# Designed miniproteins, single chains, continued (4), part 78

Each design is a single chain, and the fold is of that chain. pLDDT is the mean over its residues in the fold that is shown.

## One batch from the design tools (miniprotein)

Design m14708
Fold by ESMFold2-Fast:
Structure m14708 (fold): chain A 89 residues (1-89)
Amino acid sequence: SSIEQQLQAQIAQAEKVIARAKELMKTQDLPTDVAIALGMEIIALTGEIVVAQRLLQNKAPDSVLKSVIDGLNGTIARLDELIDAAKAT
């Protein structure tokens, strides 16, 4: 379905944001509180990806997949904000 394709695209976007956050943590000397905040959101988004992949595998209804897309979008936005804030320091 189009929702399944949309969720696959959002999983790919989430993986890109995680990779960007990890690269920032590896290459920049970040304050401890910023590093902790980034690490916590990476863990949260990684867990959401695992749940999303399981729901796709189990052929979950489109309504459930749409809810997962909305959740992924929210966590991606939070991690993007943290990355932008970290780069500004």
Scores: mean pLDDT 88

Design m14709
Fold by ESMFold2-Fast:
Structure m14709 (fold): chain A 75 residues (1-75)
Amino acid sequence: SKERAEKVREIIGKMKDSFTGESLALALYFNKLTHRPDGKFDEEVKEVVKEMQKVLGLPDTGIIDDEVLKKLYPE
């Protein structure tokens, strides 16, 4: 929904400014926010996740996969 998409954008904004130390909590929050154990999203949230993936330099699949998690857990 739009409200969920806006919440995901808000979190993406936080990650842009403060990526270190909160990555795990944010990744778990993304999954919880969408209520999808497999990381799949509705259409509006999917588009926002695609925007996040583009910012991270990843394929814009709209799914939080292992590659997204690797970017959220930088070595």
Scores: mean pLDDT 57

Design m14710
Fold by ESMFold2-Fast:
Structure m14710 (fold): chain A 71 residues (1-71)
Amino acid sequence: SDEVKRSQRAMDALRRGIYEALKELGLPYTGSNFLRAYSAASPAVDKALDDGADEETIYKAGYEAAKKALS
């Protein structure tokens, strides 16, 4: 369904944002680091999705939230 495709694209954008934040901070891409970053990014990404934001906006929201939480 279109909803499933949209969710998948959003999750892919979020994962890219988290990955780039971890990479920039010099942190290893482990399950634990991903879960911590994901938990921190979730509220911002949920808001972006509710606002109908595009993939670039979701990526940026995830990146910035993860970077702030893990810095």
Scores: mean pLDDT 81

Design m14711
Fold by ESMFold2-Fast:
Structure m14711 (fold): chain A 83 residues (1-83)
Amino acid sequence: DEVKKKLDELYERYERALEKLKAGEPLSVEEQLAIMTLTQISSLVGTTDVTRENLYKALEKHPEEVKALVEETEELLKKLKEQ
């Protein structure tokens, strides 16, 4: 599933962002977008706990909303790279 692959990629960015936060390093806009998007997706299933399990549960229960959020984030990331 293409959306699931993109969720996995965003989750990897999220994990890297958390390591930077632990190290006291500033986050890029791209890393902040990953955190915001995955938190929003997790909130679709009533949690702020960003885990692969919660993200996959959100995709199962709210597939169109998760797809829209992932695609919007991909488009924003692409625009940031182009500008």
Scores: mean pLDDT 82

Design m14712
Fold by ESMFold2-Fast:
Structure m14712 (fold): chain A 83 residues (1-83)
Amino acid sequence: SAGLEEAERPLRLAREAVEALRAGRPEEARRLAERALEETRPFEEILELARKLGKIGGELLRLERLVEEARRLVAEVLAALEA
């Protein structure tokens, strides 16, 4: 599905941020994490609207999981950079 493929992109960026951090590239890790966070925003808005309309299910639940995973990885990278 096109929507799930688009949501995979911020998750890919978040995973690349984790790998950049592990490779000792903190500046790249920060930039990738920030881009991933920015790219999750439209999907978060869609999920918010769907919840308000009581229409969250099927593909939207899968979208929510992808967005939550991307945000979790971003949070881990940013926390590690502050430590």
Scores: mean pLDDT 82

Design m14713
Fold by ESMFold2-Fast:
Structure m14713 (fold): chain A 83 residues (1-83)
Amino acid sequence: SKKDLLVNALKSENYEEAARILESMSLQEFNEIVGDDEVRKLLLNSSNEDLREFAEKYFFDEEYNSTTGIEDRKKKLIEVLKK
């Protein structure tokens, strides 16, 4: 599944592959997969500081979540992974 591919890419710190997988997702797939507990934990516990900072905003910042649509959040995650 796309979730399993993303989980494996994140665990191996293959951020280029993780970005590619995310780019292949629809907005519905993105919302469902990134909202998954396993994916959430991987993002929040990442060794990558920019990725952790994004995850903290995505999951816990109510103001960010109320003002930023899912499409823009998907774009921002991909941009962080491509650094």
Scores: mean pLDDT 80

Design m14714
Fold by ESMFold2-Fast:
Structure m14714 (fold): chain A 85 residues (1-85)
Amino acid sequence: MVPDPERPVTTEEELGFDEEQKEVFEIVLKILEELSRIVRENPSPEVREKAGRISQELLEAVKKGSSKEEVKKLGEKGLEEVKKL
């Protein structure tokens, strides 16, 4: 199979997520979308580095099975930090 250049389009249902995991996934996507928007507007090394770090922290939290509230707080804090750059 040839890999698609676009973001892999998978739904929470296709991934087999339960209801809690679907909400976490939605929150992560929203935060990652905001991070991408900030990087697109300000593609400086500082912004890219910070956004990458926040993205990694979010994915790590999801991988560890962190709660929806924890992921949301982590993402919101990260967005505030990168916006200050």
Scores: mean pLDDT 72

Design m14715
Fold by ESMFold2-Fast:
Formats: structure tokens, C-alpha cells, sequence
Structure m14715 (fold): chain A 72 residues (1-72)
């Protein structure tokens, strides 16, 4: 599975928007702190599911390996 640079930039921007909403450091990566907060918030899980649907991934609502690989 390969993603274009444009798709990766869109996915990273989506993660940055989540991090801004949470008051976290804006890295664009699913770091441990971001993953933990997503696991605790149903609204953030919905945002992750929307990201996964948009990029054709399994819709888990979690920071799984496929979702992390999209952001690389």
C-alpha cells in the first residue's frame, strides 16, 4: 500500500487539527500522548474513523499500524 505525498500531508494536517483541539504539541504524528487521549474520547474516535474512511483504511477509530503508516 502506497500513499501520495498529498494524501500524507492531508492526513498529517487532520492529526495536527486533533492535537490543537486537545492542547497538545502539534507534531502531525500519532504519538503516545495523542493515542491515549483518542482512546479516552468518543468524539476523537469519530474523527479518526473519518480519517480512516477517507484514506481507505479499516475503520477502527484507533491509532493502529495502518493509520500510523499513512502519516509516515
Amino acid sequence: MSFTEEQRNEARQYVKDIQKLLGLEVTGELDEETKQLIAEDDGLKIMVKDLQRRFGLNVTGEADEETINLLK
Scores: mean pLDDT 76

Design m14716
Fold by ESMFold2-Fast:
Structure m14716 (fold): chain A 83 residues (1-83)
Amino acid sequence: SPDRREALFLEAAATMEMMGVTIALKTNDKEAAKEYAKRLREQIRKLRELAEKIKDSDPQSAAALENTVRAGEEMVKEAEEFL
């Protein structure tokens, strides 16, 4: 389905930004951490919007997106505490 395809692409994009935050934190790069956290916040917003859209038609996929949102929000908080 189009929504399932979109969910997979958004989860992949969020995962890439999460990896970027992790690398920046491990290399003590505050500018990179700030930039990747900003991009991650944008992906979290898109994931949340899609989860809300599909929650009634595909509750299992919506729950998976919400789990990714929670993981991303925790990583953004870690980056903000590092800055």
Scores: mean pLDDT 87

Design m14717
Fold by ESMFold2-Fast:
Structure m14717 (fold): chain A 87 residues (1-87)
Amino acid sequence: MLEEMRKENVELTRKLNNGELSDAEVDALVDEVNARIAALAPAAAAGDPEAQQLLMEEGVRLVAIAVEKTVRRRRQAEAERALLLAK
């Protein structure tokens, strides 16, 4: 599971960098990762090493997704502002 998650994180980062995911897909992934983090957080806080490792991998995924989502939302807000001001 952990090794598969690491491979999925590498592939996810590649897809994000290549723009292969839609805004809706990125938003859905953020919600999915946040739900998994919330589910793992109590066990990780209690000192479960497996939960701590899984939480770290979800954290790596969340950072990559959150950076991309922030960049896309900023570009969208700038484009919307430009359209409103040009009108």
Scores: mean pLDDT 76

Design m14718
Fold by ESMFold2-Fast:
Structure m14718 (fold): chain A 73 residues (1-73)
Amino acid sequence: MKKYIIEGDDPKRKVTKKDIEDAIKEVGGKLIGVLIMGDKVIALAELEESKIDDLKKKLEELGLTNVKIEELK
């Protein structure tokens, strides 16, 4: 697994840390940390590259918009 930074917007402020942790676990990943700043969500996670698209879809289903997932070097 590689480390990824995940960013998304939550304009309705409905998505919780647990929702993000559960989405990451469902794709076989591990959540390292989450920071919620107003409408912005930033998470650090370990997951497999093949699961990035699945994770993005799950986060969008939770109500996050502008979801961006980037590998940390």
Scores: mean pLDDT 84

Design m14719
Fold by ESMFold2-Fast:
Structure m14719 (fold): chain A 86 residues (1-86)
Amino acid sequence: SELEEAVEWVAEHNGISRRTAATQLLLAVEALKLGDKPEVTPEERKERAARIKEMGKSLSTEELLKEIEKHPEELKKLIQAIKEEK
């Protein structure tokens, strides 16, 4: 799975756990999705980021991966960026 490979790469490259890597990837795909919406306020962006951080504490790694997969276009862009970093 390209998502599992991306999580592994982020974890190893940054010296963090797989769960933390999955949380960071979920934050990144949500930020990409919100980046295209000028009507979303800075306060709303901060609240959404805080919610994802709480999900990272309460959800398993596998549940976090399922949440990331709900954003297929943003995930595709993120995976491409990771591949170009390699």
Scores: mean pLDDT 78

Design m14720
Fold by ESMFold2-Fast:
Structure m14720 (fold): chain A 109 residues (1-109)
Amino acid sequence: MQELIEKVKEIALRHPEAGELLRETFAELTRIAEEIEKSKDIEEQIALAERAAFLVTRTIDRLEALPLSEEDKRILVEALSRATMAVQMGNSTVPKRLLEALTQALRDR
């Protein structure tokens, strides 16, 4: 987990455009996760989770359009996939902490 965070920080330093895209995406995923936690309506929670999945898919598409190495793209996609679990698993502490750590790491420009 820590190794993944450090690799994402390194890629963001070398490719600021990818770093900014991920920073915005992780911030929005954090917001969606918080809205799911506050919601008591299962239907609303499902709609928010689907919105998070759509956001991640769109972010992956944008990352694939950037001139990144295939290895860097794989690392960033893995980070996005793990961060999305924070939304899908609700109160799961591990994915939520990873999303918080990734969001904070990318804010420190």
Scores: mean pLDDT 75

Design m14721
Fold by ESMFold2-Fast:
Structure m14721 (fold): chain A 64 residues (1-64)
Amino acid sequence: MTKEVHELVEKAVSGTAEEALEQLEKARDIAKEALSSNVGLATHMGGLLTTLGLSTKARKEAEK
């Protein structure tokens, strides 16, 4: 699970802003599913995804 989320985040960073948002959504869904079995991991990944999402939004605006 952590490996899958990490790979999605890595692809989001290397892709276009639109692809980044799509990959982040998938990673968020995986992290949310992990929350039911591993709260600590899900909380950590959730925070990372939120930060990356805000950064991606700012980057998309800057690229305009």
Scores: mean pLDDT 65

Design m14722
Fold by ESMFold2-Fast:
Structure m14722 (fold): chain A 71 residues (1-71)
Amino acid sequence: EEEAERLAAEARERMFDAYVAGDEEALERAAEEFKRRMEELGYEAEVRITERVNPESGRKEKVIEIRVRRK
């Protein structure tokens, strides 16, 4: 369980770095790699990337949600 949580935290950090760099392919690759590694550990993982408008700045922001479930 702790390993799965660590992988989720590291994946989120990688996806954030890719987003800041404007690298959409790196963002998708990081999400796919995370899902694959979690599946190998016996978990089902989904990564959702959604855009929202920040009510304070009026700018589009991306929200990364990670869901992990045991098989």
Scores: mean pLDDT 73

Design m14723
Fold by ESMFold2-Fast:
Structure m14723 (fold): chain A 141 residues (1-141)
Amino acid sequence: MSLEEKIKEILMEFLRGVAEALDEAGLRTEEEIREAFAEDPVTAEVLIALYRGYKENDVEGTLKRLKELFLKYFGNDKEIMDLVNKNTPLSLLEALILLFEQALQLHADDPRRVALLQRIIELARETKKKIEELLKEAEES
């Protein structure tokens, strides 16, 4: 299996984990995700992009859609845009972590949304670590 194929498999496991976290939170459709985050369309659109990526088994399309969403909503956020412009799986995962950490502050009064967002952040951090370890192994070969 190529390095690119291994990264794709790790990212698909991330998308599966996000879909499972959404299901555990009672969010099983795109409409339910939009309704749960009606006052936060940015978080809703990002969660829907991750959910669609899992349903469609499309990592490349998901990364492209996430980049488009970051450009749309965070074009003036230098920290997020520096990560998006670096355009690697690791930098896009870090941008997702920053987005969901901001969402945690917005939804602090809702224990269900907090639990969901914390779970997704944990999944993103573990995914980032797995990709970093894989890339380090490939560079030392």
Scores: mean pLDDT 87

Design m14724
Fold by ESMFold2-Fast:
Structure m14724 (fold): chain A 70 residues (1-70)
Amino acid sequence: DIEEKVEKVKKQIDEQENEYLTSAEVGEIARKAGFSEEESQLIKDIAEQIGDPLTKEQAKLAVDIAGKLL
């Protein structure tokens, strides 16, 4: 279920000690949450368009946008 994977990624973003993440880190968190390589690449690409590095709120927005497109 895409919604469960989205929530898992958002939780992992909130658990990061650093306030900022790279788009690559967001993509890696998505893969670990059970997204495919292709789906994780889409999440990474959307995150990069928002910012690189990006805030936790921006990273969660990227995941929400990608989840609606998947």
Scores: mean pLDDT 84

Design m14725
Fold by ESMFold2-Fast:
Order: sequence, then structure tokens, then C-alpha cells
Structure m14725 (fold): chain A 78 residues (1-78)
Amino acid sequence: SLDAALQEGLRAGVEAARNIAKKYGVKSDASSLSELPPEAVAKLKELEALFNELVAAYRAGDLARVQALAAKLRELAA
């Protein structure tokens, strides 16, 4: 279903965010965020763009697009 595809995309995005945070040693402390490497910042911006596209595709009812964006989020998580 469209809702199931969205939930898979959201799970992949959360996993991508966790993996970026772990790879770059990001803590919950706000001061560490301003010291992130440029590569980490670029990956977080890509994650945000993919999330925005995922939500737009979901609102459009485009199951194939939601599935494709969920796959891209899973690739970012790897």
C-alpha cells in the first residue's frame, strides 16, 4: 500500500540519519553539529531533499515514486 511504502521510506531515512550520526560521531550536544565534516553536511542535505520528495510523492498518490525514493533512502543508509 501507499502508506506501507511511505513507512518503509521513513524507516530508511531514520536509519540513514543514525548511520551518518554514528559515522561522524555526532552527539546530542548542539555544539558538535557546527563542527560536522562537509561530507556529513552534504549527506544530511541530500537526506532532507529525499524526505521532501518522498512526502510530495506520497501526497500525489504516486506509489512507484514513493518506492523509488525509499530505495534511494536505503542506499543513503548504506
Scores: mean pLDDT 78

Design m14726
Fold by ESMFold2-Fast:
Structure m14726 (fold): chain A 89 residues (1-89)
Amino acid sequence: SKEELIKKYKELEKEYEELKKRAKKILSTETDQQKINRISGRLISIGGLLYMAKVYIENGNYEKAKEAIKEAEEEMKLLRKELEEVEKK
């Protein structure tokens, strides 16, 4: 439903803000340019997907919104795993 998609979108925005804070802490001391580029690239990608999901919701295109949300979830899952591995060191 529209209400379920909006709820899911808001949950992902909250998780994205958490991931951004964790990534900024790591990036403030990271010197490996490949790691910097990978983390930064994923953050930009996730931000774009969440923005598109919002646009699709506002335009009533719930099928495309659902696809963008699912893709954002998968990218966030990958970023979270990478941040956890860096934080273990």
Scores: mean pLDDT 86

Design m14727
Fold by ESMFold2-Fast:
Structure m14727 (fold): chain A 91 residues (1-91)
Amino acid sequence: PLKPGESKVYNFELKFPNGTTVKGSITITRSENNEVTVKFKAKVTWPDGKEEEFEYESNDVSELVDFMGDLVTEIVNRVNGVPEEVVKEGE
């Protein structure tokens, strides 16, 4: 539990089956007025080595969860759109 004026940082790493890696942090800050702000920052490395950065800030945890869900959906959709086994179909 955070006290007023305190912040806490949580680091995370996610690896998807197709080699996509997500590295980031979630920063939770409690103001002196007892308001909680959550900041999300992530760097996505795609299977081809392409990198993209994502940031989101909200006073509502449900909005952050929705953003994270959208990001995971985008990653899965892009990875599923890449014909990674085309070299096997070419004999």
Scores: mean pLDDT 69

Design m14728
Fold by ESMFold2-Fast:
Structure m14728 (fold): chain A 65 residues (1-65)
Amino acid sequence: SAIEARLREIAEEVGLSVPTVREFVRLVLSGELSIGEAAKALGISMETASKVYSLVVEIQREQAG
């Protein structure tokens, strides 16, 4: 799917695994955790988490358009 291709690109760009990016997206977009809480839970830096979130917002825009 287009979303999976984008998540793979994000994972490669930020140096994380695809499952880690997918879990971050699930936790934040479901409203279970904030960006900072998800970063702490997954052992990701705030800089990396913020970058992932910015890229994910672009995916949401692509899905909505």
Scores: mean pLDDT 80

Design m14729
Fold by ESMFold2-Fast:
Structure m14729 (fold): chain A 82 residues (1-82)
Amino acid sequence: SEIEEAIEEVAEAAGKAIGELTGQDEKKAAEGAKKTLEELVKNGDKEGLKKAVEGAIYLASQVSEELGKRAEEAGKRLLEAL
């Protein structure tokens, strides 16, 4: 589904940023972000989802402009698919 693909892309960008900024395992960080986004979508928490996406974009942009843009594009698709 378009929602599932967008969640995966936002989570991967967030996980990469967390790994780069904190030294945490990138894959584990991405799995954690994915679970959080999936719960927000399941609960219909649109405001929480928007804040989580904004946080992911912020963290990704601290690592690189390319990663920030990928997080923004995926986040926009996720929010528009709801």
Scores: mean pLDDT 87

Design m14730
Fold by ESMFold2-Fast:
Structure m14730 (fold): chain A 112 residues (1-112)
Amino acid sequence: MNYKQTVNDAVTALAQKLGVSPGDIYATIKFSSNFNLMIPSKNASKVNGQTTYGGAQLIEPTWKLFKKYCGGDSSYVHPLGSVVCAAAVVALSQGKSLDYVLDALRNFKYKP
């Protein structure tokens, strides 16, 4: 399994679809989880005791909203789901609307 290549390809494709830089997606993953894409909880106490998920450390409702576009299920943290979530967070932080992000993800090559 070429996991590292798959993650890099997903970052590049998502950056193009969302109109953001690949570097911003990598920076979000690095600062939130230090590239631990499988981490279920690291800082739950910092978000009022709620579990945070994946490379972007999102609370469960936000994680579930975006990870469904990566082919992962809700029973575990999927590495590609971490990349999708980080890319969505970057796009929203840069002023893209939720509808724009969701429409881009619906047309993303790697959605289930």
Scores: mean pLDDT 64

Design m14731
Fold by ESMFold2-Fast:
Structure m14731 (fold): chain A 106 residues (1-106)
Amino acid sequence: SEEEIKKLEKELEEAKKKDENSVEVAELLEKLASLYFSEGKFEKALELYEKALEIYKEKLGEDHPKVARLLYGLSLVYYALGKDEESEELKKKAEEIAEKNNYEIE
């Protein structure tokens, strides 16, 4: 995963040169955050997930499925950091958005 992290960091740098607030940048930040989380680098994962969340909210809207997915990811990071209350709040928010999207698709 060290090699994969370096590859994603380079791809992220290139994507940022085109548009640092693009959905592509957010997707790369999310992938990179997931890899840092898997390596136990929870604070770094948190930082990257938060940046991706801001972009997804601005570009896709707060109720988008990708926002729900990211909030769930953040809940796992907060849980790993021992922040149970914040983790529960984020998980609940992710579930509310997912439920709303299922309702809107009908």
Scores: mean pLDDT 85

Design m14732
Fold by ESMFold2-Fast:
Structure m14732 (fold): chain A 59 residues (1-59)
Amino acid sequence: MKEPKPEDIINFLNELKAAGEHLKPWVEYILKELSKRPEWLKKLLKDKNLVDTLNEAMK
């Protein structure tokens, strides 16, 4: 993709969730990218899958 869509980021985070805690740095990297597009961050944080993925990866 030329520009990442919210769905692309969600799918990537779901893959990180499956892989576990050792991907915490990658989750942080994604959050930094989302900070450049706060509208996406707001929509994605309302998504239960993303909240669960971030909580598991950041444990």
Scores: mean pLDDT 61

Design m14733
Fold by ESMFold2-Fast:
Structure m14733 (fold): chain A 104 residues (1-104)
Amino acid sequence: TPSEQVLDSISSLIGDAIDAARRGDFDAVRDTLRRMIDYLRSKKKQGQSRGDSVLVDVVDQTIRDVQDLLARLDELSPEEFIARLRLLGGRLVFETAMARKIEE
């Protein structure tokens, strides 16, 4: 599904951000989060154009979650940041699985 393509791309970017945070490269973390937001904004626009409300809702919520993480990055320890990224990834996996069950 289109939601699975977004999940795969975002999961990859989450992995990149976790790896950057683990090595203390917060410039790379900021760049990865900004690229994630830009990617998601383009996918939201594509979903809106196709009438894909499931994709639009998942992407819109993910944009808000990533923007919150970026805004709070200086307030979070690397461990807290990684934990929040892992929770975001888990939520996306769950939402994508639920979308597939509705389509079956």
Scores: mean pLDDT 78

Design m14734
Fold by ESMFold2-Fast:
Structure m14734 (fold): chain A 84 residues (1-84)
Amino acid sequence: MKEKLIKALEEVAEEEAKTNPARAQDYRRLIEEIKNSTEEQARILVEVAVAFELIHASIARKVGDQEEAAHYERLAKRLEEALK
């Protein structure tokens, strides 16, 4: 259901817009790509976004930025819930 994926991406984009406008813009571009994709392609694109957020969280933890790591983990969790 693309509507559920788009809603989760919009919520993530709005949260990112407060601290990282460039990442918010990347999520807005992903939303437009999802609108023009199949349901299967949309799910894969969101799964890739989850993987990138988890990679960012892992990097943040390794450099000792626990707050940034927790932020990326929250974004990943929100997107994962939309895939269910």
Scores: mean pLDDT 85

Design m14735
Fold by ESMFold2-Fast:
Structure m14735 (fold): chain A 75 residues (1-75)
Amino acid sequence: MTDEQVEQYRKRIRELADRFDRAYEAGDREAMRQVLDEVRALLDEIQSLDPNDPRAGVLAVAAAVVISVGEERLR
């Protein structure tokens, strides 16, 4: 994994987190679920790309936190 790829994934995670927060503020549970599905797909992509790179591990944790917080807000 390159430093440029790390920054691109970091940006995508932040954009998805921002979209989730907007859906949450709007009370749009359907949009919240759709964003979480996109985050789960991104997590699977990150974990498949380079599982031996510690930077991939950090990105996977960041995505997993968004999922965990989002699932709690949907309960």
Scores: mean pLDDT 84

Design m14736
Fold by ESMFold2-Fast:
Structure m14736 (fold): chain A 92 residues (1-92)
Amino acid sequence: MTLEEAIKNVHPLPVTDKPPNQNPKSIDDLDLSNGVLYIEDDGTVASYVLAAAALYNGAKEVILVKEIPKELDIKELKVLDDTVKFAIVEAK
């Protein structure tokens, strides 16, 4: 799968601040520029497609984790398609 094809598959998926889905946004509506994304890898293709889309939308770095560390200075906490949790941290 190309990066462009991966991004197209993520575009229709809602992004919310937390479940239940209260403020759905497309991933392309997120300002990921100068951000570091921490993605909880649940072993699904969705986590990898989200990683690719984040890098394409200007994220400096993407880190796949089992659980988002509580010690992070989290700018935003999001959920993709009510399944994949990710945190946006400001890049230093």
Scores: mean pLDDT 62

Design m14737
Fold by ESMFold2-Fast:
Structure m14737 (fold): chain A 70 residues (1-70)
Amino acid sequence: MKEAREYLEKGKEALKEGDYDKAAKYLAKSIVTAIQDGDVETAVEAGKLLEKLPDREKAKAEVVKEASKS
């Protein structure tokens, strides 16, 4: 439970560090996990943070990758 929130916090931390690749991966995991858990609030928050990444196409690819796993 709250795994989506844990990934969201890791994504936020990666953003603070300027590690956009790590941020994209954790935010993608947060979105996919939140959708599976019905946590709309966490999914929306993670999605908004993904839109702030410099390479949105790469961030979108990470979401597709995580969705394809589960």
Scores: mean pLDDT 78

Design m14738
Fold by ESMFold2-Fast:
Order: C-alpha cells, then structure tokens, then sequence
Structure m14738 (fold): chain A 86 residues (1-86)
C-alpha cells in the first residue's frame, strides 16, 4: 500500500542519515537515491541494498549500532501508520 511504502521510505531515510554520520558520502548517495520519485519502488530497493552492504561491511559493534537505528526507525514508522489507521 502507499502507506506502507511511505513508512518504509521514512525508515530508510532515517537509517541513511545515521550512515551519513559515519560516512557522509555514502549517506548522501543513499538519500539522493531515495529522493527519486519517478522510480520510488526501485529507488527504495536500491537504497536498502546499499544500506545492507554498508552496514555488513562495518565492524560488528558499528553494524549493531546502525542496525539498532534501523530497527528504531522501522518501529516509529509502524507506530505512525497504526495511529493513522486507528
């Protein structure tokens, strides 16, 4: 649904912002991909793939910290979606 896509995008954007704190170039590139409204579904998939590759290439401690941010972003997005449906 459009709501689920919007919430997934928001979670990816927040995770990309956290990546930008570690690597500004990679974070900026992922955020630029997410800004492509013409190919939103493909852009989100590519952004997710790049986020996974970056996170898994980090040290275990840093990967865990970034995964925690991603999980928190997903939880916040889900709560906002549920609030709209209530």
Amino acid sequence: SDEEEAMARRALERTAEAVAEVDPEVGARILELLADEKNAEEASRRAQDELVRFITAQSPEQAEALAAVANEAAREAREEMLKELA
Scores: mean pLDDT 78

Design m14739
Fold by ESMFold2-Fast:
Structure m14739 (fold): chain A 94 residues (1-94)
Amino acid sequence: MEADLEPLKSDEPLSDETLKLVEETLQRIDDLKALVENSKLPEAEKQRFLDALDQAKAELQLMVELKVEDSYIKQAVANLNGQMDKLEEYLSTL
């Protein structure tokens, strides 16, 4: 019975692999926030990036707490890391 529901909803916390991805992603968000805060960007641009990073962090943490399906969290992490890669590259070229 429970096995048939696991693909739709998890009764357990996320897999160890997904939890590691989340932890690494949350660490990257904190590192990027520090880079943005210390960048030479205009205040408005800094605030925009900081707000986006804070929102992403909050949403990712909420997904974990609500036990959203592993595949959705993994996709969200992949998308977020892709956006963070672009932001890191942008900040490094300034």
Scores: mean pLDDT 77

Design m14740
Fold by ESMFold2-Fast:
Structure m14740 (fold): chain A 59 residues (1-59)
Amino acid sequence: SLTKAMQDLVEQARAEPRIDQSLLDEEIENLESEDVEKQTAAVLSIIGLLEDIKFKEQA
């Protein structure tokens, strides 16, 4: 099951129109899996997508 922090992270990413929705959907599917390695990788990927957008705002 997803923690509230993971759910909040997903909500932030879904609210960001600059994030590729197909990539986000794949990462959300990995978060919903029972594989801890897939869940961890998905969290880091979603964080990376959000951070990339923040850095692009500084350019």
Scores: mean pLDDT 77

Design m14741
Fold by ESMFold2-Fast:
Structure m14741 (fold): chain A 74 residues (1-74)
Amino acid sequence: MKYVLTVTLRPEASDAQKAAIAALLAAQPGTLSVEVRGNVVTATFESREAAEAAADALERHFATQIASARIEPA
């Protein structure tokens, strides 16, 4: 079953920060797709474990830019 990580960024997040976040997510193992829409970044993963590992990596590098994040079955 596929999983979706939806990351809502703070409104002050720059286009460069959005691009860096998307690149980090795309580089994570098990990432199938990454989309950026306004202040929302959505990534699809092969497994829940892959999505959780990606969310952990994102928090490590971009915690101050993230307003919320959630993982749901696709």
Scores: mean pLDDT 85

